# Designed miniproteins, single chains, continued (4): the designs that were tried, part 98

Each design is a single chain, and the fold is of that chain. pLDDT is the mean over its residues in the fold that is shown.

## One batch from the design tools (miniprotein)

Design m15400
Fold by ESMFold2-Fast:
Structure m15400 (fold): chain A 94 residues (1-94)
Amino acid sequence: IEELKEWIEKAEKGDKEALQKLVDFVQNRGPQKIVDSDLSKEEQVELIARIMVLLDKAGLGGKTPLGSRIVMELLTQDDGEEFLALVNVEASKL
């Protein structure tokens, strides 16, 4: 999780290697790993929202296979629809 925060911060600065690490993270059940972490719900929502915004800006979000994977992984949780709604609200602020 600490490495994930570093990758997000570097990708937000335009680091392409950090962005690629986020792509690989999402492909390897990254959203599920965040939800399964010891982070608060608020922190989990913030991290996923930041990842979604970064991928969207890179043309990898929305209706792409990677963007769809994030949505699908979140929807597999018991409160997935509510969690996804919180992530979308947070992403809209970024």
Scores: mean pLDDT 74

Design m15401
Fold by ESMFold2-Fast:
Structure m15401 (fold): chain A 81 residues (1-81)
Amino acid sequence: SMVEKAVEAARDLMIKSKKLSVKVSEIKEELEKRGVSRKEIDEAVKELEKKGIIVKDPQTGELILTAEGLQEALKELEKEK
């Protein structure tokens, strides 16, 4: 699913940066680099927002995915396999 690809991209970015959150803008850039279309990226972001996984960073005002939100998303995806 596109949600799974977005979650995997976020996880990879967190591991690479050694941060506990990743910006939605960074997830979008990584998905574009992986050959995902803008339409599919926008749909994945909407689904993550609908699930409450994407939150607003209180310091920057940017939309982010936290390590906690990532773990919740991964648990949901793993249970459906």
Scores: mean pLDDT 79

Design m15402
Fold by ESMFold2-Fast:
Structure m15402 (fold): chain A 91 residues (1-91)
Amino acid sequence: DELLEKLEEAVKKLIEALKAGDEEAAAEAEAEIRALAAELAKTKSLAELIGLVLDALGDLLEAERAGDEAEAEAYKVALDALRDALRALKE
């Protein structure tokens, strides 16, 4: 599950960049998240992809309830990337 581990690492990089105010590092991490989401959409079953979307949504809701704005923003990026990748699968 190398792609999932890489996605988790990219999300962590985005959280760190957002907390540090490093716009360049944040942009790089966002691009990495989007690229990894696209590869996951090509390699995972529909059921696995739905599971990843639900997991990302759960992480987002938990971060928002905790008031962790950087974590919430990072998980929103991951969720949006997964949704975009799923939509692109039918093209």
Scores: mean pLDDT 82

Design m15403
Fold by ESMFold2-Fast:
Structure m15403 (fold): chain A 79 residues (1-79)
Amino acid sequence: DELAKLQAELDAQRQKAIEEVRKMGNEVIELAKKGTPEEARKKAQELYDFGKKQGVDVEAGRAATEAARAMNEYLKKKK
């Protein structure tokens, strides 16, 4: 069935995009912990743009929120 094939292909693409978004999110958190907030913000922006382009906005938004939380914790520790 054409629809079943298309759905499987779309699902595989979404899973790959979600994995990349997750990987980027982890990198943002790592950069925040390392003390490079500018690099972390840049990566967070790239993560969100990538997720939006791939149609995984929800996952990208969640990862960006977690990254923002990590950045906020990092900034608090700097005070």
Scores: mean pLDDT 76

Design m15404
Fold by ESMFold2-Fast:
Structure m15404 (fold): chain A 100 residues (1-100)
Amino acid sequence: SKEQLIADVRQLKEDLLELMKEYMEEKDPKKKAILQTSIAILVAGIYFLARLALPGDEEMEKLVDEFIEEVTKFLKNPSEENLKAVEEKLEEILAYLEES
């Protein structure tokens, strides 16, 4: 159901934000690479499930593309500001899913 997909996106958001916080604090290059891979998997999951919840919806396509852009900015420059931008974009995606 759409409600289950929204719940799954919400869970993936919490897991992603936790991994991104760990990524910011991690100093070991090998562990950082593993965290980056885990982040990529969760990002792909959110992207897929959000699009599946509203297939062909133009605003959802825009929001998930903007989400990928914010994640890319964070990975290039891990900062509290860039982490908050990812969190805010995920909140916009969830709000749109719940209103649709």
Scores: mean pLDDT 89

Design m15405
Fold by ESMFold2-Fast:
Structure m15405 (fold): chain A 100 residues (1-100)
Amino acid sequence: SPNDDIISRIDQSIDDLNSMLQQNVPLDDIVRFGLTQMNQISSLARRNGLDDVSDQILQLSDDLVRRVLTLDPNDPNDVRDAVNLMIDVYRQVRNLVRSS
């Protein structure tokens, strides 16, 4: 289904985020990647007629940006927390798509 394609992209993005954290990629690059993929997922959801899901993804993305801006990119604990926060948002998006 079109929703399976969206879920596959979400699962790939979660795997990529975990890999970037393990490889010590700079937080700014991880955040840029995560937000770019989230925007693409939102656009894909809208193209598949999931307008309410797309709107919720954009709201979750905005909330994520505000929270990440409070974290210190030079603190390894804050970097891990930021990546885990992004993964949690991706899991929420996955549940929204699966329930559609």
Scores: mean pLDDT 88

Design m15406
Fold by ESMFold2-Fast:
Structure m15406 (fold): chain A 74 residues (1-74)
Amino acid sequence: SELEKLLSLTPEQIELARELIDAVNSGDVERAKELAKQLVEKGAQTLVDFILGVAKASGKTEVAEAIREAVEEA
């Protein structure tokens, strides 16, 4: 399942994910886009998709759209 992939993340993927969550919470659209792209390129697309879902659920529409664009561009 997708959750099983989240439980096997590397330390580097976890650190990038923390930075992405911080960018989402601060509404830093440009930083969120760049970090999401880096995570997808490192094979953590499932984690990025999860964070995108949380951003949408939290009403962070602008940053959520930037993350979606980054995933499509990767």
Scores: mean pLDDT 80

Design m15407
Fold by ESMFold2-Fast:
Structure m15407 (fold): chain A 88 residues (1-88)
Amino acid sequence: SETALRAARLALEAGRLASKTSENPTKGTAAALLGIGAEFGVESGIESSRVSAEDALQGAELAYEASPDEKAKELAEKGKELAREALE
């Protein structure tokens, strides 16, 4: 799904930004890794679009919690929105 791929990329970008802007980068790094896995899953066809969308949603939620940075939260919220859309 194009929507799942876009959600995965937003989760990755949000997670990377959260890892750089957080006092504890662990959650941001975990979010980025989930985004990478979700993107790879969609592009390679190894995982179902549903599994990739679930990973993207989890990654975006972690990125949102990981950092007070407004841009990271904005990217994470958009990633959550698209991941939920891909799951419906």
Scores: mean pLDDT 77

Design m15408
Fold by ESMFold2-Fast:
Structure m15408 (fold): chain A 77 residues (1-77)
Amino acid sequence: MLEEAKELLEQLGKDINQPTLARTSAGMVEDAIKNKDYESAARILESMANLGEIQNADPELVKKLRELAEEFRKLAE
């Protein structure tokens, strides 16, 4: 899950020309996972997916980010 989040965020960062923001978000997701704060991990991924939609990123990347956010939300329950 963490590696998938990092890969999707890196791809998004390249697509929307925000590599630093994507790298920072990946670090925040990693920290959230280490703290077992899966709700925060899901929120970060949702926020990045929303930014991707606004910036006209690849719809498949946005979809995968949203699907991964839902997986983290299920872990928070």
Scores: mean pLDDT 86

Design m15409
Fold by ESMFold2-Fast:
Structure m15409 (fold): chain A 58 residues (1-58)
Amino acid sequence: SAAQRAAVEAVVRFATSGPPVRPVTLERLMTLFSALYPDADAALSRELLAELLAQHRA
């Protein structure tokens, strides 16, 4: 959903904001997202996080 995508994008921006102290990984983003949005679909969230993380690195 649009709300879920917006939430995923917010988590990616939060995790990648400022100079990184260590590499941002998909598993770390999933841990953060699950803590913030525990009722979200984990499989769909993983796909969206992977897509946005790849776009952010480009």
Scores: mean pLDDT 69

Design m15410
Fold by ESMFold2-Fast:
Structure m15410 (fold): chain A 88 residues (1-88)
Amino acid sequence: MSVEEAIEEIRRLYEESDSPLAKNAARHSLLAIEYALKGNFLEAEIHLGMARINLGVAKLIGDEKAYEIAKRSIELAEKAIERIKRES
């Protein structure tokens, strides 16, 4: 999957979700990719951390739908950032 395809999939997950936890995880995942594309890997890692907090809260409260969306958004962002690092 390309970086562009990852961004588009995370945007769809954001738009289709009614959960604030899922939306926050997806939003922070998108910001992580944006900062990585700018070469700011510190800010990218901070935003991945924020996404992971939302994932952890979704798991803790048993919101399976929010957990799945947050997990997928983070997975896509991590793979995109790894690709950006390899192309730099």
Scores: mean pLDDT 89

Design m15411
Fold by ESMFold2-Fast:
Formats: structure tokens, C-alpha cells, sequence
Structure m15411 (fold): chain A 65 residues (1-65)
């Protein structure tokens, strides 16, 4: 349980760092992958990263339109 809360906080922090311009999209996805891999394992971490990548891409596309 505590691991999932820590993972959620880490992901939120990474997203905020990306949105504030402190890190690149590539760095953000790498940090999310590493954090998720440690808690959930490699297979689930791949799904988490894919979900966040699609969310970031969708937001970028809406901002460009």
C-alpha cells in the first residue's frame, strides 16, 4: 500500500517537473518507468509509461490545435 502511494507521489512530482520545464519529456518518462518498475515490476511499468506518454502527447496536440 505505502509503495503505491509513494509511486503516485513520485509520478506526480515528475509530471510537475516536466510541466514546469525542469526536465524533458524523455527524462520524465524514464523517471516514471524506473519508479514504476521498482514497485510494480517491468511489465506493469511499461503499461504505466505508455499511459502517461499518451496523456502528454494528447495534451501537446490539443495545445497545438
Amino acid sequence: MDDLVALAQEIQQVVEDYRSGRITEEEALERIYQAAREVLGEKVARHVVRHFRRSIERERLRARL
Scores: mean pLDDT 76

Design m15412
Fold by ESMFold2-Fast:
Structure m15412 (fold): chain A 111 residues (1-111)
Amino acid sequence: SPEEAVKILEEAKKLIEESFDRVIVALENGDRETARKIFDETIAKLEQLAKEAREKGLNEVAKFLEDLRDTVRSVLTLAESEKDPNVAAFHVRLVRKVVLEEIDKKIEELK
């Protein structure tokens, strides 16, 4: 149902907001190990939300969440390749803004 789809996307939005804020703080403190753990947990939780969406027949939402997971993996790779953790944090902050805007757009399309 549209209501179930919106609920799953709102859960994904909250996950991205909270996890990316924690990653930014960890990177700005030079704690790359904590940043990596948060990214890995976020990827796993997005995979679980995508699976839940697919089991409910919400195939378009599942595909959106799978694409979002792949975006988070790309951000992790970019952050780990960046020598300056403050520059890595800056890139994570930019992607956070774009990703949240994409989720909001998807929620509005389903209402």
Scores: mean pLDDT 91

Design m15413
Fold by ESMFold2-Fast:
Structure m15413 (fold): chain A 63 residues (1-63)
Amino acid sequence: VYLKKEDALEVLKLKDPVKAAEFLLKHFPQFAQINPVEIIKIIKESSDVEDFIVRANQLLKDS
């Protein structure tokens, strides 16, 4: 199941990349197979919500 824009907004709203990654893993268990370091990296490197959605869904596709 792919991440939606409204879900990405809730994750990015937290501003702290570690807390945002913890929130993502807690509420979106599809990311549980992904290394948390990679999740933190995409949160930190994403320029906006749309960029984050593309990066997050790419991680899920490659899982």
Scores: mean pLDDT 79

Design m15414
Fold by ESMFold2-Fast:
Structure m15414 (fold): chain A 67 residues (1-67)
Amino acid sequence: MGDLERAAQLLAEAGGVSPETARAVVEFAKGAIDEGLSPEQAVEMAARALGVDPETARRALKEAGIL
């Protein structure tokens, strides 16, 4: 729980996106990982679906310890 909230906060700050969009990216990526996608594929798919730069999303999620 705390790691996902931290990932959303870091992504909002680094990506210049709203906190709502950052949370959606993190939750989408988590759902995809839970369904069997690799963390790298899940993050890229979530970022593209929500219009966030995939590289920025990967960096934020690595810093939060999810990737």
Scores: mean pLDDT 78

Design m15415
Fold by ESMFold2-Fast:
Structure m15415 (fold): chain A 65 residues (1-65)
Amino acid sequence: TTSEAADKVLAIGFGVEIPVIDKVEIKGDEIYIYGETKTDEQREEVLKGAEELEKLTGKKVHIVE
């Protein structure tokens, strides 16, 4: 259920599929996004999506590569 909720929130926050995102987990008041970016542009997209996800959920978002 927690992972399913994270997947839905991620889809809303990013608005489009980001192929470098492998997994999203919610732990209490923190969200962890797992993935590996290969370019600066991909990293910026992930960071922007994480910022929007944080605003939508009110939780702290962490990027794990």
Scores: mean pLDDT 67

Design m15416
Fold by ESMFold2-Fast:
Structure m15416 (fold): chain A 91 residues (1-91)
Amino acid sequence: GRRALELARSRDPRDMLRGARQAEQAARSDDPDQIRIAARAALEVARRARDPEVVRAAYRAALQALQNGLRVGDDDAVRIAVEAIREARRR
């Protein structure tokens, strides 16, 4: 999960895309900390990405983090994932 967040914070669209894809995988974890980090990575990408493919990847990661955050009962992961979804939809 931490590597996904590091990549998501890059200004390189290729690193942001990789970060979003890794975040989607991390969001499928049973570990609330991994889901929360994945939600953070999705939000970072959604706020900064201009490429529609990268924005779509962030949106998918955010949806996965929302679904799994709700399942494990992590309110922080849910809140961050909802914000990431809102940011991606504004694009």
Scores: mean pLDDT 86

Design m15417
Fold by ESMFold2-Fast:
Structure m15417 (fold): chain A 80 residues (1-80)
Amino acid sequence: MTEEEIYEYLKKVFEERGWTKEQAKRNIERLEKSIEEDLKLAKEFYEKVKTPEVEQRYQRFLERSEAFKKALEKIKKDLE
Protein backbone atom coordinates (compact mmCIF):
# COMPACT_ATOMS: atom_id res chain seq x y z
CA MET A 1 0.00 0.00 0.00
CA THR A 2 1.55 3.28 -1.15
CA GLU A 3 1.47 6.69 0.62
CA GLU A 4 -1.07 7.89 -1.98
CA GLU A 5 -3.34 4.85 -1.50
CA ILE A 6 -3.27 5.35 2.30
CA TYR A 7 -3.99 9.08 1.90
CA GLU A 8 -7.02 8.41 -0.36
CA TYR A 9 -8.29 5.69 1.99
CA LEU A 10 -7.97 7.88 5.11
CA LYS A 11 -9.53 10.88 3.34
CA LYS A 12 -12.55 8.72 2.42
CA VAL A 13 -12.89 7.35 5.97
CA PHE A 14 -12.72 10.87 7.47
CA GLU A 15 -15.36 12.14 5.00
CA GLU A 16 -17.67 9.17 5.70
CA ARG A 17 -17.43 9.66 9.48
CA GLY A 18 -18.29 13.37 9.20
CA TRP A 19 -15.60 14.43 11.68
CA THR A 20 -14.96 18.09 12.46
CA LYS A 21 -11.43 19.49 11.94
CA GLU A 22 -10.79 19.18 15.70
CA GLN A 23 -12.01 15.55 15.83
CA ALA A 24 -9.93 14.65 12.76
CA LYS A 25 -6.79 16.26 14.25
CA ARG A 26 -7.26 14.36 17.54
CA ASN A 27 -7.66 11.06 15.68
CA ILE A 28 -4.55 11.78 13.55
CA GLU A 29 -2.50 12.49 16.71
CA ARG A 30 -3.76 9.22 18.24
CA LEU A 31 -2.83 7.26 15.08
CA GLU A 32 0.65 8.87 14.96
CA LYS A 33 1.26 7.89 18.60
CA SER A 34 0.04 4.33 17.92
CA ILE A 35 2.39 4.00 14.91
CA GLU A 36 5.39 5.18 17.00
CA GLU A 37 4.55 2.65 19.75
CA ASP A 38 4.11 -0.19 17.21
CA LEU A 39 7.44 0.72 15.56
CA LYS A 40 9.19 0.49 18.94
CA LEU A 41 7.68 -2.95 19.61
CA ALA A 42 8.55 -4.21 16.11
CA LYS A 43 12.17 -3.03 16.52
CA GLU A 44 12.47 -4.70 19.95
CA PHE A 45 11.08 -7.96 18.53
CA TYR A 46 13.50 -7.84 15.58
CA GLU A 47 16.45 -7.17 17.94
CA LYS A 48 15.48 -10.26 20.01
CA VAL A 49 14.62 -12.57 17.07
CA LYS A 50 17.32 -12.22 14.41
CA THR A 51 15.94 -14.36 11.55
CA PRO A 52 15.70 -13.45 7.83
CA GLU A 53 11.90 -13.81 8.00
CA VAL A 54 11.57 -11.40 10.94
CA GLU A 55 14.00 -8.98 9.25
CA GLN A 56 11.87 -8.96 6.07
CA ARG A 57 8.68 -8.40 8.10
CA TYR A 58 10.33 -5.56 10.03
CA GLN A 59 11.49 -3.87 6.79
CA ARG A 60 7.98 -4.12 5.31
CA PHE A 61 6.57 -2.70 8.56
CA LEU A 62 9.02 0.23 8.38
CA GLU A 63 8.01 0.98 4.76
CA ARG A 64 4.29 0.86 5.58
CA SER A 65 4.72 2.97 8.73
CA GLU A 66 6.65 5.66 6.80
CA ALA A 67 3.96 5.73 4.08
CA PHE A 68 1.24 5.94 6.76
CA LYS A 69 3.01 8.80 8.59
CA LYS A 70 3.39 10.76 5.33
CA ALA A 71 -0.30 10.23 4.50
CA LEU A 72 -1.33 11.47 7.97
CA GLU A 73 0.90 14.55 7.57
CA LYS A 74 -0.83 15.37 4.24
CA ILE A 75 -4.27 15.07 5.88
CA LYS A 76 -3.13 17.41 8.69
CA LYS A 77 -2.15 19.99 6.05
CA ASP A 78 -5.56 19.60 4.35
CA LEU A 79 -7.24 20.34 7.71
CA GLU A 80 -5.33 23.62 8.10
Scores: mean pLDDT 79

Design m15418
Fold by ESMFold2-Fast:
Structure m15418 (fold): chain A 80 residues (1-80)
Amino acid sequence: MEKVKEAALEAARKRSVEPLIETAKELGDVITASTIELLKERLSEDEAVITSSAIMLFSAGVPLKEAKEIVKKIEEILKE
């Protein structure tokens, strides 16, 4: 859980889904890693980071309210 939150914030700061793909692979979640790679090809980098972060947080069992707060923080970082 903590690793997923850290990966999402790092992805936002780097404006890249790579931290999320790496974390999904480290957790053995090959389906999520492949989904993020597909999103990277089909969405803008900012949209891919937001969408992939939301998927990872949900899959990791982060409560909906906390996940929404993290996604909002990601959107704020990406605007900088």
Scores: mean pLDDT 82

Design m15419
Fold by ESMFold2-Fast:
Structure m15419 (fold): chain A 57 residues (1-57)
Amino acid sequence: EELKKKAEFLEKQAKVYRDQAERLAKISPVAGEFARQHADKLEEEAKKLKEEYEKLS
């Protein structure tokens, strides 16, 4: 199911952005904050997609 693959992809992307956020925060707190917020949003989207495909199945 396409939704499941998309949720898995977003979870992987969220981990990458979390790691980048920690590195960026040491150089620029503002850039680190934006990257962290992006990771949080990706995690939330992945969770919603998982809930949606469970309802469709």
Scores: mean pLDDT 79

Design m15420
Fold by ESMFold2-Fast:
Structure m15420 (fold): chain A 87 residues (1-87)
Amino acid sequence: MSPVERALAFFRALLDHLRAQGLRPSVEALADFAVALLRDLIERERLSDAEVAEWLRGVAALLREHGYSDEEVARVLAAMRAAARAA
């Protein structure tokens, strides 16, 4: 399993766990968490541009699956793109 696939599996498990407890994280909390994971992946695993794009697509899909709007997803993606450019 790739580093991105492992990180997405972890993020999915976290979202599923929170949903099972009736908890819906804010867009701000999701952005902070997704940015922290992306930074760790870039620094430790030295992600290619293709792998960064895979992470962005995977997070977007997971958030939509969990009922977040396209507008909310776009805010999280904007935060992650800013973090990727700063790395």
Scores: mean pLDDT 85

Design m15421
Fold by ESMFold2-Fast:
Structure m15421 (fold): chain A 75 residues (1-75)
Amino acid sequence: SEAERVAALRQALLEIGRLGVKAQASTDPAERESLIREAQRLAEAFNAAHPDVKLVVEIEVLPDGTVRMVVSVER
């Protein structure tokens, strides 16, 4: 149902968001990469279950060299 799909999307975004915050707070490059890969895996699992909605996890490099994880929703 639409309500179940919306609830699943909300849950996926919350979980991916939490991983993103943890990755940005990490001072260990290996831990940061692992957290980003986990977020990407969660997005891929969601996309496999919901082919009409696509979650994309990308890495954004800011002008000061700061790395951020960006999550976007595509249709």
Scores: mean pLDDT 76

Design m15422
Fold by ESMFold2-Fast:
Structure m15422 (fold): chain A 61 residues (1-61)
Amino acid sequence: KREEALEEIIEAVRAGDLSRARELVLEATQQGLLTPEEAAAIDRALAAGDRERAIALAEKA
């Protein structure tokens, strides 16, 4: 489930749907699949439009 959530986030980022990616990060955090620290790091990258960093952070989560 955590792996699936991370893959969905990565897919949304690769598709350029950063709004969807941010929604998925919030949902995964609310379900306890991401720590607040992981979620904050990915969300900051997404807010900055840094797609490469967002993907790298999700892959290392």
Scores: mean pLDDT 82

Design m15423
Fold by ESMFold2-Fast:
Formats: sequence, structure tokens, C-alpha cells
Structure m15423 (fold): chain A 83 residues (1-83)
Amino acid sequence: ARVAELVRELVALPNPPERIEKGSTSPGAREAIRVIQRHFGLDPTGEVNDEVVAAIKELQAALGLPTDGVIDARTMVALERQV
């Protein structure tokens, strides 16, 4: 996975979500989830499934963050600072 490219796409979204986790259904969250899904070769459903959770954990590990499978507002700010 090209983590730096994924991070750049996520932070460039016009309405970036404050949180991405299972059950996230806001338009901004769905678009961010589709970016993650497309980057990892998954179906771009805009829903957090177990493969999306694994992808988030992989992203968190690459950035030295706790691997809880959730991207919260503070995590999004940390991602922006990495690029």
C-alpha cells in the first residue's frame, strides 16, 4: 500500500470527516472510506467493513499511531502533518 499517497488523497477531500469508524455514514466519511477502499483494491461501497478496518490499522501502524482501526479528528490532523 502507498500510505503517503493515501494520506494526501484523504486530506485533500473537500469535506474531510472528523471520524471514520464502523457505522460512519456522513457524506464526507463515505467519500473518505471510498478513497481508502480504492487505494487497497476494495469495492468502493463507502462502508467500513473488516477489510477497511484492517486498512486503517495498517495506515495507523505506518504512521506510528495506535492501531485501533478508527480515524478520529486528532488522527486526521496527525495525517495532515505527515504530508
Scores: mean pLDDT 73

Design m15424
Fold by ESMFold2-Fast:
Structure m15424 (fold): chain A 98 residues (1-98)
Amino acid sequence: RIDDLLDGLADATAEGYTAQDKADQLRDDARKRGTELSPEEQEEYDALVQKAQDSFDRLLRLEAEIERLMRERGVDERTIRDRIGLAVERGLRRAREL
């Protein structure tokens, strides 16, 4: 169960940062053109920002549940932090090293 939650944490991290990076690319491309985002690009940007926010909200909920379950099992705070940190790092690498 905890391993499934850690995998979910990595997935939420990957989804959130992938959406954020795509939103940033839209803005950077517009900047390079010397233009504002078009209405269509703005809708895509807003959707990506919303997806990133939803994914990061899921990340925070999963993190809280993992912390609660691991504390109940007598796992020390350092090990909890390290396991959560590794799952987040795994997700971040997946998002940024496509």
Scores: mean pLDDT 87

Design m15425
Fold by ESMFold2-Fast:
Order: sequence, then structure tokens, then C-alpha cells
Structure m15425 (fold): chain A 103 residues (1-103)
Amino acid sequence: LEEQRERGVFLEARIAAVKAAFDKLDQGYSREEAIEAGLKAAVEEFKKRGYEPTDEQLEEIRKEIERFLEDNSEADRIRVRGWEKSLENAKKLDEKNKDKKFP
């Protein structure tokens, strides 16, 4: 259960990182600046959830950002938005179920 929570936080951080990187790239910033913005977003997401990211987790996220930016495809951008929306909807469902009836 704790492992699943940590995986959820890591997934949220990865989604935030890639989205922030694409946003920076679309604003005309360099690839390097986009990667830095992505890593910053990931760190903020971890902290928001009460976790401290490891160097290994940050390196994994950095490599993922670099891969997405290398491809720079609209399909990948749509996929990331889909993941974000699905995660948001799942959280809202969990919150409502928690307030009324579990699980």
C-alpha cells in the first residue's frame, strides 16, 4: 500500500515534469531550460506529496524528459495530457468515496 502510494507520487511527478518541459519548449525556451523546468516541477510535486526525491528518481525523470523532447511529437503531448486527466479523475473519485463510503 505504501509502495503503491510512492509509485503514484512518482507517476504524478513524471507527468508534471514532462508537461512542464513541453510548456517551456513551446514558449521558445531551449531544450536545456525545458529539462530544468521539468525537473523543478517534479521536485515540487514530490514535496507537495510529502516525499523527498532520490537522485536516482530525478535522473530517471530527466532521461524521460529528454526522450519525450527528442521525439517532440503531438501524440506524446496528447498522451501526457490524457495521463494527467485520468490521474485527476481517479483522485476525485477516491476523495468522494472516502467522504461517503470506502473503497
Scores: mean pLDDT 74

Design m15426
Fold by ESMFold2-Fast:
Structure m15426 (fold): chain A 57 residues (1-57)
Amino acid sequence: VDTINLTNLAAALSISVATVTAIASALAAAGKITISNSGNSTLATGANVVSQVIAAI
């Protein structure tokens, strides 16, 4: 399983943190990934998280 910081993912994809957060929240609502807060970071965990976000753009 992959765990990725949403701020780092937004930077890597050259899109806004708000856009990545909206996509990740929709994927989490569909049961495809899990979103968690770890101190100062919002993390997405699941199989192929980066590929799922890219496919949803």
Scores: mean pLDDT 80

Design m15427
Fold by ESMFold2-Fast:
Structure m15427 (fold): chain A 85 residues (1-85)
Amino acid sequence: IEDIKAFLTVYAPEDLANTLENIEGLLSGKIAPTVEIAEELFQLLIAADNNECEACKLVLKELLEQIAKQVPLPEHIQKTLELLL
């Protein structure tokens, strides 16, 4: 979570509060996981990979795997998660 906060501050400062609220809501069960949230986290995962943030990639991958347990993810997200293993 702290690694994601640092990453979002640099690469998505405008969306920082909204993205963190979604992540915290998912973890606490206040927000139901959705494909839209998964797509946003997936875009951040790609940005983290392009910017060589290994810690960010691990946290984002774990969050996407948690979402995948409750919501069927598009094939492109599932395949990318496997490739970034």
Scores: mean pLDDT 69

Design m15428
Fold by ESMFold2-Fast:
Structure m15428 (fold): chain A 87 residues (1-87)
Amino acid sequence: MAEKIEEAIRKGNLEEAAKLLVETYGIEEEIAREIAEAAYREVKGEKLEKEEVAELQARALVSTGEISEEEAKELIERFREKLKELE
């Protein structure tokens, strides 16, 4: 399953990658598209902001029902605090 998503991203088939994310993990379609696009940018050698990655991960977890919106906000806040300590 994950191998097919990775292959679709490498080929630039973002619609296929998003569809596989929805079918495999139950991620909301709009969030799945954003994840596929971000992953494709990384594959092409673009550096993603750590905060952007954390926000996408938190939104994906809310979409699948693994965490609540409040838990997602808490994760993002903790991540921002940790980034400030590393600077």
Scores: mean pLDDT 74

Design m15429
Fold by ESMFold2-Fast:
Order: structure tokens, then C-alpha cells, then sequence
Structure m15429 (fold): chain A 55 residues (1-55)
């Protein structure tokens, strides 16, 4: 389930202009810091870093 939420967040970061905070809420996280920790564990970088890389 967490892995599914993170995979969806990757797509939203790449394909939309939603903020990291909005994406965290969209995929079911109440706490952005918890989302960022889970994302970093699964992806190897922060959501902000992925956003910057994809532009």
C-alpha cells in the first residue's frame, strides 16, 4: 500500500504541477514529512529533487 502511494506520487510529480504538499495529501498522507521519508526510502531521492529533475 505505501509502495502504491509512492508510485502514484512519482507519476503526479512528473505529470502535474501540484505541489509536493498537495501530492502528499492526494496520495493519502496527512504528514508531508512522513511522505518525504517514505518517498526517499523507496525512490532514493526527495520529492523536491525528483520534481527539479523532471521540470
Amino acid sequence: ERDERIARAVLLLRETDLSVEQIAKEVGYEDVEEFEADFREKVGMTPEELRAATR
Scores: mean pLDDT 79

Design m15430
Fold by ESMFold2-Fast:
Structure m15430 (fold): chain A 60 residues (1-60)
Amino acid sequence: SDDDLVKEIEELISQLPDLTEAEREETNVKIAELIEKLPTDKAVEVTKKLMKARMEVLAK
């Protein structure tokens, strides 16, 4: 279901701070692929969460 995809994406996002640079790049590609399978409203929501997580990683 779409809700299961959102949960999978959120789990991947939560793992980003613990990953190496190379792993983070691969995980970002996977997240993008999963987002493309979501309806527009849910895709926007998880994309905002992803951008926030990326900013948090860069700020540390």
Scores: mean pLDDT 79

Design m15431
Fold by ESMFold2-Fast:
Structure m15431 (fold): chain A 91 residues (1-91)
Amino acid sequence: MEKEKRLEELRKKLEELEEEAKKLVPEAWAAHEAGDKEKQKELLEKLAKLQLEALDLVEEMARIEGDEELLAEIEAAREKLEALMEKRKKE
């Protein structure tokens, strides 16, 4: 019975992260078009951190629902995002 309330709480947190990410995406694109590489890098790093937090929330939701396929997809997405962030830090 508490599963529905927990899923609702997780969905609200995910929605907040998605709204923040949606603000950063057009800003990152505008920085790219303007040739502002440093600002683009900062915005993409912030976006990546928000995506990692969103993946944590979706992972918890998938565990509550028992969706093992979604859990595998989330882990793959997390690994790709972490590798991308690490590459950006070394450049």
Scores: mean pLDDT 80

Design m15432
Fold by ESMFold2-Fast:
Structure m15432 (fold): chain A 82 residues (1-82)
Amino acid sequence: MEAEQREKERKREEMRKRLLEEIQELLANSNDPATKKIVKAAQLYMESEILKVVNGDEASAQKLRDEAIKLGEAVAEELEAK
């Protein structure tokens, strides 16, 4: 039973990662530095979700999520600093 639950979690993890990859491929064609940084923040956020689902580690997932948000905010601030 536990092995089957782990397989289900892995399938969800793979699906989420594939979705992010598709978005990244679309955005990579824009060649905008800001867009590339936003994609990086999205990747960190997705990784936090996977960590939460697979390990059930809410604390570690939240830390990664906070870092992703902070990264995105810093990028936005830097762009608006003109």
Scores: mean pLDDT 69

Design m15433
Fold by ESMFold2-Fast:
Structure m15433 (fold): chain A 81 residues (1-81)
Amino acid sequence: SMREVEVTVTNTLPQPVHVTLVVYAGTEKIGEYDLGWVEPGESKSVTVQVPEGVTSWGVVRYYDKDGTLVSQDSIVLSLPA
């Protein structure tokens, strides 16, 4: 079965960034999400579906106006029961 997880990202960089999220269950890519442009100090949220009983995690990527990757973070979304 699947469950919903809300992911909130905050832009802590001094410039506007385009934010994307790739979601994995274990080693399998299960989704891609475009959170759009996020202003400095602003937050954006997306609800993702993750399978129950497996470790799910995400990679958040922040791109500048020129499409250059300026920051990346890994987040845990769900752990096995």
Scores: mean pLDDT 85

Design m15434
Fold by ESMFold2-Fast:
Structure m15434 (fold): chain A 74 residues (1-74)
Amino acid sequence: GPLEMYDLFITRLENLARKALEKYPDDPEVQETAERLLKAVEEMRKAIESGDEEAFLQAWKEAVELARKLRELM
């Protein structure tokens, strides 16, 4: 479906969160923010599978804000 084109960008967000956890394993604020970003990634993938565009857009907005916060912490 049309939402499948976002899979590459979703994967990049997941990789950002994983790299943050690897680089700052003992930083609780980085860990909390990265974990929330991974949950948003999961929600986006579920929305793609169900074709729920509204759920996808909500999860995407949350993921973008979390990614920005995570980059500010790094």
Scores: mean pLDDT 83

